# Ledger of designs, part 29: designed miniproteins, single chains, continued (4)

Each design is a single chain, and the fold is of that chain. pLDDT is the mean over its residues in the fold that is shown.

## One batch from the design tools (miniprotein)

Design m13044
Fold by ESMFold2-Fast:
Structure m13044 (fold): chain A 68 residues (1-68)
Amino acid sequence: MLKAIKEIIKADKDGDGYITLEEFEKALKKAGLSDEQIEKALKILREKLGKDGKVKISDAIKAAKEVL
């Protein structure tokens, strides 16, 4: 869990508080989540897309926690 949160925060390279679904997927893979956990988290996150096709870091962290 802690590793996934750290990788999600690091994925926000622009510092705007938002990340893309692709950056989120890469962060979860680096944290060692399974493909099934990643697919479930991405499904949750797609429903939260709002700013320029990006999601809030807080929503990304919540989605990761729901599949752990």
Scores: mean pLDDT 76

Design m13045
Fold by ESMFold2-Fast:
Structure m13045 (fold): chain A 69 residues (1-69)
Amino acid sequence: SSLREKALELVEKAQLAYLVDKDKKKAADYLVEAARYYEKAGDLETAARLLEVARKLYEEIGDYEAAAA
């Protein structure tokens, strides 16, 4: 579905932000957005896993408000 394609594109953007830009905040933000598309597509397990990765990234940068959301 187009929702899953959009989610995959956002996961790729998260990977590039993390590996190339060294931007953990941007990577986590993309993962949260990707998780929303997976939720809309009915892929709740994948969405939950991406949110867990994003939470850990927010905690690493000290953004506890975003990590708790």
Scores: mean pLDDT 85

Design m13046
Fold by ESMFold2-Fast:
Structure m13046 (fold): chain A 79 residues (1-79)
Amino acid sequence: DEAKRVILRYLALAEEAGFPSVPRSEVIAYAVKQGFSRAEVSRALRELEREGLIERRVVNGVEQLSLTPAGREAAARWL
């Protein structure tokens, strides 16, 4: 699944750049810029959360997404 792969890779690169979480809106914007529809991105995010590869938290009133340990391992296969 290319959308899931792109999302995991983006979050992993953000962690390496010093951002342990990314606003959900920025993750969506990035994936749409890479050529995925908003519907595909929403599906991919839902499935990644269900699979335990990403987690969602509200930080300073903004919904943030971060990788789980399993998500970091998955992303590493594509870096």
Scores: mean pLDDT 85

Design m13047
Fold by ESMFold2-Fast:
Structure m13047 (fold): chain A 86 residues (1-86)
Amino acid sequence: MELEELAKELGAELDEEDRELYRKLEEAEREAREEDLELSAEEEARVEAVAREEAAIIGEERYEELLERYRALARAVRRRAEEKKA
């Protein structure tokens, strides 16, 4: 979660091999969003709670942006877990 966001912010500072790995992670997140993976009610509630708490700190106008970001991260995590089971 925070690690993936940090890696995204630091992407420009990574070497070529790290950039390739990071690009694959970004692609996986995009594919997870495009496949419209459904989050469980519990996961959705957790995502909403985290986004709301962060928006209370940095600005409520950012809530929708944070909500979408956390939903995408949750979907990416679920996709990776499913891939490990396959």
Scores: mean pLDDT 63

Design m13048
Fold by ESMFold2-Fast:
Structure m13048 (fold): chain A 52 residues (1-52)
Amino acid sequence: MKILDDDTIFYLMEKALTDINAGNEEAKKRYEEAKKIADFLQKLNELVRKLS
């Protein structure tokens, strides 16, 4: 992913949820990673908006 935006965050989380629904234990770890990334991106977006 070249540039991370809200759409990218949403896609990442949706993909992880789909894998979890498939009953894949590995998907749980992927979801945790995706959630951490989403949290960081959300904080960065808030910072960017504040500096706008």
Scores: mean pLDDT 69

Design m13049
Fold by ESMFold2-Fast:
Structure m13049 (fold): chain A 69 residues (1-69)
Amino acid sequence: NQARVDALLAEGGRAMRAGDYERALALYEEAIALDPTNWAAWYGRAQAYRALGREAEARRDLARATEAL
């Protein structure tokens, strides 16, 4: 499962760099579902939400990322 989480985070990062924020969101959501203790997944989804202008969801996910640290 860790290898799959790592792969999803890497793909999410690539989607973010490509400007495909909806795809990044879906990839980070899958990573969170596999490991909700992984702060990087929550942080990644927060960045995707911000890129999409969804500030309330971004703020919530950032708080979850700090809890998972």
Scores: mean pLDDT 86

Design m13050
Fold by ESMFold2-Fast:
Structure m13050 (fold): chain A 59 residues (1-59)
Amino acid sequence: MDNEIGDALGRLARAGVLSEAVEAVKNGDEEKLEKAARKAGVSPEQARAAALRVLEELK
């Protein structure tokens, strides 16, 4: 069930863009999110889901 989000998190972290993806979601910057997703090799939807999961856990 969480395999997709977990994989996206791992790919974003490995590509060094996880913090950029989280910041993009916080700021509503879809272009920045799409860039991070492409660099990590995930879809923008997967990158958004992963970033939202990180933001939710920080609450």
Scores: mean pLDDT 79

Design m13051
Fold by ESMFold2-Fast:
Structure m13051 (fold): chain A 96 residues (1-96)
Amino acid sequence: KKEELLKQVLETIDAVSEAARARGDEDGARLAENVKQRVEKIGDKISVEDLETLLAAAQRLVEALKDPNTPPSRIAALSTALGLLVVAAEVEAKYL
C-alpha cells in the first residue's frame, strides 16, 4: 500500500511538471522536478498520511494547471502549499 502510494505521488508530481510545461510555465516545471527529487530522497520514511496529503495537493495542482482559466495566483498558492507539505515531510522524517 505505502510503496504504491509513493509511486502515485511521484507520478502525479511528474504530471504537474508536464502540465506546467504545456502551459508555458518552465519555472513551475523546474519547481515540480525539485519537489519530486525531495520526495524521492525521503522515500519510505514518509508517513501514509503525509503521502495521502501530498497526493491530494499534487492532484489539485494538476487540475488547476490543465484549466486554462485558472489564474496564475491560484497556481502559485497551490504550488506553495505543495512545497510546504514537502518541508513538513522532510522535518518529520528527520526527527521521527
Scores: mean pLDDT 85

Design m13052
Fold by ESMFold2-Fast:
Structure m13052 (fold): chain A 72 residues (1-72)
Amino acid sequence: DDLKKGEEYIKLGEEYEKKGDNKTAARKYALAGVYYLQAGDFEKAKEAIEKALKLDPNNPMAIAVKKLLETL
């Protein structure tokens, strides 16, 4: 279930963010965005990508998903 995988990666992102590992947290949030996008939950995908880019504006997966969401 892509929606459940998205939620799992959000929790992992929150865990790494709490530990101060912003780059790893951004990678987890970007993965959550990918799974939410695949699940068709564009609002959750956008929120996850915004969190990723706030922590690491150069995250390549988050940048790619943001561009894709802008076309939807």
Scores: mean pLDDT 86

Design m13053
Fold by ESMFold2-Fast:
Structure m13053 (fold): chain A 89 residues (1-89)
Amino acid sequence: SAAEEEEKKLDEALKDLATLFRSMEAAGQELNEIGRLIVKLAESDKEERKKILESLDEVTRLRIYNAIYGMLGDGEKVKEISKELEKLG
């Protein structure tokens, strides 16, 4: 289904983004809070990912999704999430 296709693309984007952040750490760069959370989410199974996301505030969740959609190259979704972030703070 279209929903299963989108879930696969988001999982791949999450893993690609986590690989980028791990490479940055290996090069001696410090990750911010969002970068550390993305790495942890990519290393977690579906149940653990759900628990992590449910433990986060709305702004932090939106920043994570904004980064994932940015890696995916979905500019329209990034724009949508960025507008929601502006409404929250």
Scores: mean pLDDT 85

Design m13054
Fold by ESMFold2-Fast:
Structure m13054 (fold): chain A 56 residues (1-56)
Amino acid sequence: SELQREVAREVGRTLRAIGEALDARLQGKSREEMIEAALRAGASREVAEKIAEGFS
């Protein structure tokens, strides 16, 4: 269904954002750089901030 496809797209965006933030963290980058990496992957500001908090 269209709803299932939309959920899959949103989950995919979130997983990409988590991966990008984790990559920044492993490179020793700051919390703000982790947030920026998640935002570039398509996450909202709120989601990006929660991801960065999870790695802090």
Scores: mean pLDDT 84

Design m13055
Fold by ESMFold2-Fast:
Structure m13055 (fold): chain A 73 residues (1-73)
Amino acid sequence: SELERLVEELERYIDELARERGLSEEDVELIRDTARTLARLLLEQGRSPEEVRRTVKAAVEAAIEAILAERAA
């Protein structure tokens, strides 16, 4: 349930950023899958929910920046 709540929060965050930045459905799916996997792994490693939120949000922002940089070419 903790993983489910955290994943729901992160998916809303991703959806909001994707809408604001004009990402494709393909890119959104990739980012969502990556965020879910990373959140699960970090929780399994005993990381706190706060640490997981910080780490996953940073990774999501980096992924979006990389996608947008490639599209700007």
Scores: mean pLDDT 82

Design m13056
Fold by ESMFold2-Fast:
Structure m13056 (fold): chain A 67 residues (1-67)
Amino acid sequence: MIELTPEEREAHIKAAEGSLEKAIDYAKQGKKQQATNFGVAAALHYAMAGENEKAIEALKKVDEVTK
């Protein structure tokens, strides 16, 4: 496994959180493509941080709000 530094891991978690917030905001505006793009970015950052469950939750949440 690729081992991240604690600072890199924290940076990925913060990026994931910010991307997820933007995904929800775009979904509220009816901008489904942008919501999906930011949702995928959030899931990728969570996965890179080793937070696989949060990555799956982010994808599910974005899928629900973009339907």
Scores: mean pLDDT 82

Design m13057
Fold by ESMFold2-Fast:
Structure m13057 (fold): chain A 69 residues (1-69)
Amino acid sequence: SMREELIKKGEEAEKKGKEAEKAGDYLTAAQHYGQASRAYEEAGDLEKAKEAEKKGLEALRKWMQQQRA
């Protein structure tokens, strides 16, 4: 189903976000978590969407600290 495909897309994006975080690439991590959040939202999984959004925001904050912004 489209919902199952969107959930899977979100899970793959979260995995890429986590890999980018481990590499210290917080901007790339934020982009992947943003993609995950959008995919979960389109799938109607608002809980997973919120969790991915929080991870993306945290990654963005870490990136901003690296820039001293």
Scores: mean pLDDT 88

Design m13058
Fold by ESMFold2-Fast:
Formats: sequence, structure tokens, C-alpha cells
Structure m13058 (fold): chain A 70 residues (1-70)
Amino acid sequence: LEERILELLYEKGPLTAAEIAKELGVSQSTVRRTLRRLEAQGLVESFREGNTTYYSLGDKALAARLRAER
């Protein structure tokens, strides 16, 4: 799941937990738990725009994707 979230954020840019859950076909609770772990690892960053919390790739994850260039 973590890898799928990182790939989705790389391809589509900032997304809400609800949007990630819909795209991956998993519960928002599962996505939020996974995002919390990814934020702790520096792989994902969260930011608030008005009433909505968005998630984007952290510098560490973006650097890894740029190196891999699969």
C-alpha cells in the first residue's frame, strides 16, 4: 500500500486521503494510518488548504523517484 500511495502522489500531485482511498479501493482509515507512517519517515508531507488537508511527496521520496526513473 505504501508504494502505491507514493506512486499515486508522484503521478497526480497533492491529493486528500479520501481521493487516495478512492483511487486505490481501500478505506480512508487504512490510507490515513499509512500516510501517518509515511509522514514520520519523511516520504510524504501534509499541508492544509482552507478546510482540506492535502498530501504530497516529501523531498526524500521525490529524490528516490528521480533516481529510479523507472
Scores: mean pLDDT 74

Design m13059
Fold by ESMFold2-Fast:
Structure m13059 (fold): chain A 60 residues (1-60)
Amino acid sequence: DEVRKKITEIVEKMEKASEEEREKLYKEMKDLIKKNLPKELAEIYEKRLDKFMEQLKKDL
């Protein structure tokens, strides 16, 4: 599953990235989710991504 693999790679990059690079990766991830996943699954992944971004920002 190429899309899921790509999502996982972006998440791993975000964990190690600077704040500026994380924002860039966040936008790329959102575009990937929106364009490639069904609406219901996209909503779940977007919610998880938003929570993940909030957690990263909180830990910094």
Scores: mean pLDDT 75

Design m13060
Fold by ESMFold2-Fast:
Structure m13060 (fold): chain A 100 residues (1-100)
Amino acid sequence: NAAEEAIRHLEEAIRYAKEALEKSTNPDAQEYLKKAIESLEKAREAVKAGDYETAIKYLQEAIENLKKAFEVEKDNPEVVRLLEEALGHIVRALQAVRRA
């Protein structure tokens, strides 16, 4: 159940991050978002493989890239809301992985 919960939150985080990427017109934010999405996809595969240590590493990399995207997009409220949703799901995925 904890692994399934983590995968569900990872899929939601990926969805929100992809929406943020589509709404972003800033090249730096787009680069950070692409890196965050890649890290989230790798975290999801790690959870599926039962490699929770690797999943935590990639979740942390995703958080750092999303924080950088937040700083770049601070004046874009639509993108900021999507980034907040993505971060919320990443935090819940991280909590679920730590329980697995």
Scores: mean pLDDT 90

Design m13061
Fold by ESMFold2-Fast:
Order: structure tokens, then C-alpha cells, then sequence
Structure m13061 (fold): chain A 60 residues (1-60)
């Protein structure tokens, strides 16, 4: 289901945030904030992916 896919996507974003905690804490913070926003606003899979990639593009 879409709900299960969103949950998996949130776990993936959190795993990426954990990876960045050691190398770039500011990126990790922004990824955690994104995951929290996705959960609170109940964003779709498409919106979740879009915001994640936009965040990474902006940081680089």
C-alpha cells in the first residue's frame, strides 16, 4: 500500500540522516526535519521524493 511505501521511504530518509550525522550534521538536521514534516503533513510518495531530492540539490 501507499502507506507502507511512505513508511519505508521515511525509514530510508532517517537512515540517510544518520549517515550524514558523522560527516555533515547540518545535512542530517535538514533530513530529520524533512522526515518530520512528511509525517506531520501526510505528504504523498511523489511529494516526499520531490522534497528529498530538492533538499539534496540545494545543499550541494
Amino acid sequence: SDEEQIESGLEWIKEKAEEYEKTNPEVAKQLYELAEKIKKEKLSLEEMAKRYFELLEKIQ
Scores: mean pLDDT 78

Design m13062
Fold by ESMFold2-Fast:
Structure m13062 (fold): chain A 58 residues (1-58)
Amino acid sequence: DPIVEAAKELYEQGLYKASATLATDAGEQGVREAFEIASKAYEKLGNYEKAAEYYQKA
């Protein structure tokens, strides 16, 4: 999925907030695999509540 790949690329570049935003939006639109990226990105941002929420949605 191109959106999942884009979110992973942002994550690898250290752009965690952009990665979390893109991955969350994609997941909410039905790309459930994107929630894994959102969870990891929120963990890097120190937002463990959001990380746990999106991990459970993946």
Scores: mean pLDDT 84

Design m13063
Fold by ESMFold2-Fast:
Structure m13063 (fold): chain A 75 residues (1-75)
Amino acid sequence: KKKEAKKLIKQGKEYEKQGKYKKAIDLYIKAYRLSKDDKEKLKASENIIKAYEKLGRDAYAEELRLFTRYDLGID
């Protein structure tokens, strides 16, 4: 549901404020999967990218690739 996705994004932002970036990313991924409109998916995707940037991990590219595969149906 749209309301549920927004709630997950808010919870993720709270975990980011606490420095719990891995927990925040998990919530953003759930929000992305629950989102039905492109704008909600884009917001979740942006939050995931920003959280990985804060972690400073090149491995964020792996999650981003999985995200792209999921959205495009490439396996």
Scores: mean pLDDT 70

Design m13064
Fold by ESMFold2-Fast:
Structure m13064 (fold): chain A 68 residues (1-68)
Amino acid sequence: MELTAIPLDEETVELISSVPGTLVLEDGTKIPVEGSITLSVRDLLYAELVLPDGTKLKLRDVVKVVVK
């Protein structure tokens, strides 16, 4: 599983996922992930990723932040 975050500005990142899943934000909002999605830095730090097999991961613990 590969999750990469590319900073777009001080408050936003592009999250690229090699696997489909659902993001659960801090406020409980659920967002399907199909390749890439733009997130706030706060959402990146506090969201959970739920995989199709039911595995729950803290997004901050599995994402690689890269500077390009």
Scores: mean pLDDT 77

Design m13065
Fold by ESMFold2-Fast:
Structure m13065 (fold): chain A 74 residues (1-74)
Amino acid sequence: SMEAEYAELQERIAALAERVAPEELERLAREAEEELKRKAEELKKEKGEITKEEYQKLLKEALERLAERLEEAA
């Protein structure tokens, strides 16, 4: 399920975050949030609105990207 995928991603991110400097963690998290906002705004402009399912997909992609960048920074 989507919820299980989120739980796995959150656990992975938490473990990786311990291996990254606090300032770097904050920067990477902010970049992920900004990318999510940009993609959401882009989709809203195209479709007029975003469904919950579409937003959940964007959230998952942002979390996956954050996990990848944390792995690179660790």
Scores: mean pLDDT 80

Design m13066
Fold by ESMFold2-Fast:
Order: C-alpha cells, then structure tokens, then sequence
Structure m13066 (fold): chain A 72 residues (1-72)
C-alpha cells in the first residue's frame, strides 16, 4: 500500500517537472500494485492526459475516478 502511494507521489513530482515519460512509467508500476481502477491511479492518469493537452481523455479519467471513489 505505502509503496504504491510513494510511486504515485514520485510520478506527480515528475509530471510537475515536465518529465511526462517518467511519470507514465511510475504510474504503470503504481497500477500493478494498487490496481488499474484505483481512484488515485485514475486521477493521476487524468492529470497526465491533461498535461499532454488531451482534455477529453482527462475528463473521462476524472469522472471514472469519482465513480470508483463512490464505490469504496
């Protein structure tokens, strides 16, 4: 659990630094630990698409993150 969250934190840092490729690699590792449908994973994936200018995909991922959060 902590390992996956640490990977998400590092991915978020890389995204802020403009290193999108490394952020995507770290996100993939977090997905393997936490699961593809985890709301924090989906939210960061949405942030990556937003940073790439793919606002439609980012919106889709944020909406999915909210739905998964509601299910707990």
Amino acid sequence: MEEGKKLLEEASKKLREGNIEEAEELLKKAEEIMGKEHPEVLALKGQIYYSKGDYEKAKELYEKALEELKKL
Scores: mean pLDDT 82

Design m13067
Fold by ESMFold2-Fast:
Structure m13067 (fold): chain A 63 residues (1-63)
Amino acid sequence: KIAEAVKYMELGAAAAEQGRYDEAAEHYEKAAELLAETLGEDHPMAVAARRAAEHHRALAAAA
């Protein structure tokens, strides 16, 4: 499950680099869900993924 979360983090980063903020947010949301389930909601990795999802969702809304 951590390996799947890492995959989604990588997909999110790649989408963000291409300016595909909605797609990036969706990938980070999946990563955050998996990390929260595996490591706990308050784990730094889960928090980071959740914040990345929120940040990119906001960028998509502004574009």
Scores: mean pLDDT 81

Design m13068
Fold by ESMFold2-Fast:
Structure m13068 (fold): chain A 80 residues (1-80)
Amino acid sequence: SKLEELLEKIRNATTKAELALYFSLFMSEAIDLAKDPETREQILALAGEVAKVLADPSMSTEEQREHVIKVAEEVEKLLS
């Protein structure tokens, strides 16, 4: 699926720019797949958590990537 392809791109991201780009595309796809407003609100809340992580200057790209992967996997569970 498109969501699985984007998650693979997130897993292989080595820069903050790649993480931000692929996560944005992943979330756009996830919101489109969400069937109800409650699920969309949960996905948006998780997107907000990632925005904070990506904005944190104390975190390495590796630490940010691991957090983004964890959130993306949680979003997949919400859609399954």
Scores: mean pLDDT 85

Design m13069
Fold by ESMFold2-Fast:
Structure m13069 (fold): chain A 60 residues (1-60)
Amino acid sequence: SPVLDAFEEAARLKEAGASPEEIRQRLLDAGYDEGTALAIKEAVENGLTLKVAEQARADA
């Protein structure tokens, strides 16, 4: 799922010390659409990204 891939990428960037705004820009640079990048930024600010990424890793 592109959305799950974006959450996983955002979780890695957050662990590397990126801000929510930097995560949004890097998702756009990686080819994710603007709506997905914005939704992921808001999820990171609310602390939801790590839970979604962890769930995706458990399913892998």
Scores: mean pLDDT 72

Design m13070
Fold by ESMFold2-Fast:
Structure m13070 (fold): chain A 76 residues (1-76)
Amino acid sequence: MDLKLIEELEKLSPEEAEKLLEERIKKVKLSEDFKKAAELFLGVVQDKSRPLEVKLKALEYLKEVGGEEFEKFLEA
């Protein structure tokens, strides 16, 4: 389990996190399905009231929806 992405996104403001997500999606031209999954993931990670277990489930969902696009997203 990689906590690094979750920890990095939690440190950003909501505006900074949304901008980072949009820039990565545009750079690697990810699908609309991946974009929707990534937006859902970002919302869950940015919600400080949610336990780590829920954030990890959102990350796993993004990995399953994204497949190869998840790797491109991380490398962007």
Scores: mean pLDDT 74

Design m13071
Fold by ESMFold2-Fast:
Structure m13071 (fold): chain A 79 residues (1-79)
Amino acid sequence: SLEKEIFLALADMYAAILKNKYGQEEADLMREAIRTYLLEGDEEKANEILSKLSPEAQAETKRFIEILKKDYEKFKKSL
């Protein structure tokens, strides 16, 4: 759980940077999708949130989720 919280904090930092590019509303949705995917494991709900984003923001968010999943797996393996 702590590890997921650390990765979500990184996602929050990334979303803050993207707020300047996509605006607050899309940045909040990107953060919510990342949280739902990584913390809750609810892929269907996360995809519903992603579908509300522009195609560019959706693609970027999906790519970021995959990066965070890969980093989380590496972190677990390192323990």
Scores: mean pLDDT 75

Design m13072
Fold by ESMFold2-Fast:
Structure m13072 (fold): chain A 60 residues (1-60)
Amino acid sequence: MLELLEEAAKYVLEGLEYLKKGDVKKAIEKFKKAVEYLDKYSPTAGKLGEEALKKAEEES
């Protein structure tokens, strides 16, 4: 469980770095990985991540 959360956090941080650089497509790809691991940890948390990801894609 903790390992899944750690992997999710790693991908979120990588996504945020790409987002700050303006590379929205790579950021979204990293966020998708984060949501995948987050969903394995908690379906509720995964759903919230999917909503955040959808908003990021809509801003693109």
Scores: mean pLDDT 75

Design m13073
Fold by ESMFold2-Fast:
Structure m13073 (fold): chain A 63 residues (1-63)
Amino acid sequence: MLEQEILEALTRMAVSIAVKTKDYEEAIAYLKEALEKLTDPELIERLRKELEELEKKKAEAEA
């Protein structure tokens, strides 16, 4: 559905802004919220991979 693609795009924009300000917790929260609302398995898989990468970056930045 077009709505799923729009949600993914908007979520990615919000995540990008949060990452630029080093608000990794906010970026992770945006991804988790989107994953709760998505039903398209391909979009879910893409956002899950992005979530894993952000959690890795947060851990590396805090180490």
Scores: mean pLDDT 78

Design m13074
Fold by ESMFold2-Fast:
Structure m13074 (fold): chain A 77 residues (1-77)
Amino acid sequence: MRRTGEFTVPAEEAVAVLEALARLAASPELGEQMVAAARAAQAAGAPYVRVTLGLETAPDGRVRVVDAAVSAAAAGA
């Protein structure tokens, strides 16, 4: 079963949050991309990071991140 999740985090917390979510990533490359995008937003001086995740439940019942969009945001939501 596939679901979409969307949230916003303060930029100072974003790398830690995306590192935790990267552990659930379907591939190491996706996980690295998620963390890199969060670091790029912090380096750009963005106050918040907006995260949109594609989530899938595997046959073993584990949730995986199969898709992610990470962008700088000017306001928390």
Scores: mean pLDDT 79

Design m13075
Fold by ESMFold2-Fast:
Structure m13075 (fold): chain A 80 residues (1-80)
Amino acid sequence: KTIAELAEATEVPEDAPLEEQIEAAAKVLEEAGQPELAKEVKEYALKAKEAKEAGNEEEAKEYLEKAVEAARKAAEAAEK
């Protein structure tokens, strides 16, 4: 388990289902021993889904970006 795996999970192709991207990132974080960060990523994903269902695409995108940022920042934190 390394930050390289985390980076790969967060940088999956945009063509990949959004749900798969988030699941991959969360799984990598959980396996790296950072379940708190994995939970944060999933929380932002849930917020994005709720915003999307409410018709707030801009808000949904913002939450998705935060989920990705949290996963990427975890890569640096996990290294130490």
Scores: mean pLDDT 65

Design m13076
Fold by ESMFold2-Fast:
Structure m13076 (fold): chain A 58 residues (1-58)
Amino acid sequence: PVLSEEQIARLQAVLRKLKITLDEFLELSEEEQKRLLIEEGGFTEEEAEKVIAALKKL
């Protein structure tokens, strides 16, 4: 895993707020994924892009 413990915790917080699974999150467009991470998770745009890239490599 290339994500830090903090980034994983914030991703999980976003998923809990939205009441969706990780699989459902991955079904969203990359632009919507980035927007949700920024707005709900407090990620910067650069951090959100890194999180999305890491998830796509799973």
Scores: mean pLDDT 79

Design m13077
Fold by ESMFold2-Fast:
Structure m13077 (fold): chain A 57 residues (1-57)
Amino acid sequence: MEQEERAEQAARNAIEGLRGESRDHVETAARLVERALLASGFPEELARRAGELVRRA
């Protein structure tokens, strides 16, 4: 899978796990996704986009 697809999948997995959680939990999940992607060598822009997907869910 391409990096873009993997980053989006990480965001989708986080969204799936949130299921109506509070905004604090959503923000924490978004930051965890961003940090995990950056630690895995993903570009900053893809990590940021994944975090934004989580925040918008």
Scores: mean pLDDT 75

Design m13078
Fold by ESMFold2-Fast:
Structure m13078 (fold): chain A 56 residues (1-56)
Amino acid sequence: SMAAREELLRKATEGAITLLKAGFSEEQVRQLLLREGYSEEEAEEAIRRAKEILAK
């Protein structure tokens, strides 16, 4: 469902924000999200959203 997908992306984005703030590179964050079970597309979308949030 779209609601479940959005919740999944919200949690992945929160994780990406935490890791980027801790000093991990985008490549490292992507690898960590994949290890947590997110798909390639989900990891890329989460990192994109995290970067937009952190740029504000």
Scores: mean pLDDT 87

Design m13079
Fold by ESMFold2-Fast:
Structure m13079 (fold): chain A 67 residues (1-67)
Amino acid sequence: SEELEVEIDIGLAKMMVSIAKKYAESEEERKLAEEAERLLREAEASEDLERKRELVEKAIELVKKAM
């Protein structure tokens, strides 16, 4: 289901953000991880499943750039 997929993606993204923040060696990497964390908080607050998915996908894209 889409709900399960989004739940898995949120969990993965949170793990990636945690790792990126822990191992960030530059201010740019840290800011990208912090922006991803902000998007994940917005996703968790969203009532729209499609919007939630979009925010999670954007967060994953940002955190990949932080590594």
Scores: mean pLDDT 83

Design m13080
Fold by ESMFold2-Fast:
Structure m13080 (fold): chain A 61 residues (1-61)
Amino acid sequence: LEEVINELRKLARELLQDPSVTDEEIIEKLVELAKKHGLTEEQARLLARSIVTSERVRLAR
């Protein structure tokens, strides 16, 4: 699980560098990656939203 979270955070950080990419587009890409690692869609969406929110908070500091 930690390996999946680290990969999702890395992808979220890279996508957040592009101002044309929306939070919903980032969430969908994170969901696809998480599902590839064996998470259910519900778990993947909850995790993806959490990661995008936390990374946005870090960038706003």
Scores: mean pLDDT 80

Design m13081
Fold by ESMFold2-Fast:
Structure m13081 (fold): chain A 76 residues (1-76)
Amino acid sequence: SADDELAKKILEGMKKQIEEAKKRYPQMKEEAEKVLKEVEELYDKHLAGEISLDEFIKKVTELLRELHEKMKAEEE
């Protein structure tokens, strides 16, 4: 479905962002990998029909915001 295709694009975009974050902040590798694992688990739940696309987007956005805040703290 179109929703599944959008969710997959979001997952692929997140994988790219996590790889870039790991290169820029090697000290955050474990935190970045944990976020990616949680995003992959949310994607699997969406494909299983356990969560809506809206819930998937909301939770992924919250995880990304928290990761960005942690990365900002590492620069200060």
Scores: mean pLDDT 82

Design m13082
Fold by ESMFold2-Fast:
Structure m13082 (fold): chain A 97 residues (1-97)
Amino acid sequence: MVEEYREKLKEIIEKLEKEYGLKLEESVTLPPDEELEEALRLGELTLKLEEARRLYEVEKKPEEALKILEEILKEEEKAGNEKAVASIRKFIEEIKK
């Protein structure tokens, strides 16, 4: 399971760097085993956020971006991640303007 999580995290990081142009710090890309599951979850969240931004800014599809953001908002509300919830809500408000 740990090796599978590291491979998935590596794929997410490579996609974020190559497709979305993000430069990630080594401390974010090499989490310890006990933090790996949370790092994978946050990586998937970041990937969905960048896809929503691409849909809004590049593709000019605000409705599709909102759909992704509303989905991850529900997931983060269930997880109790108040910081992520606040950021996602702010992005939704910006798109709705």
Scores: mean pLDDT 75

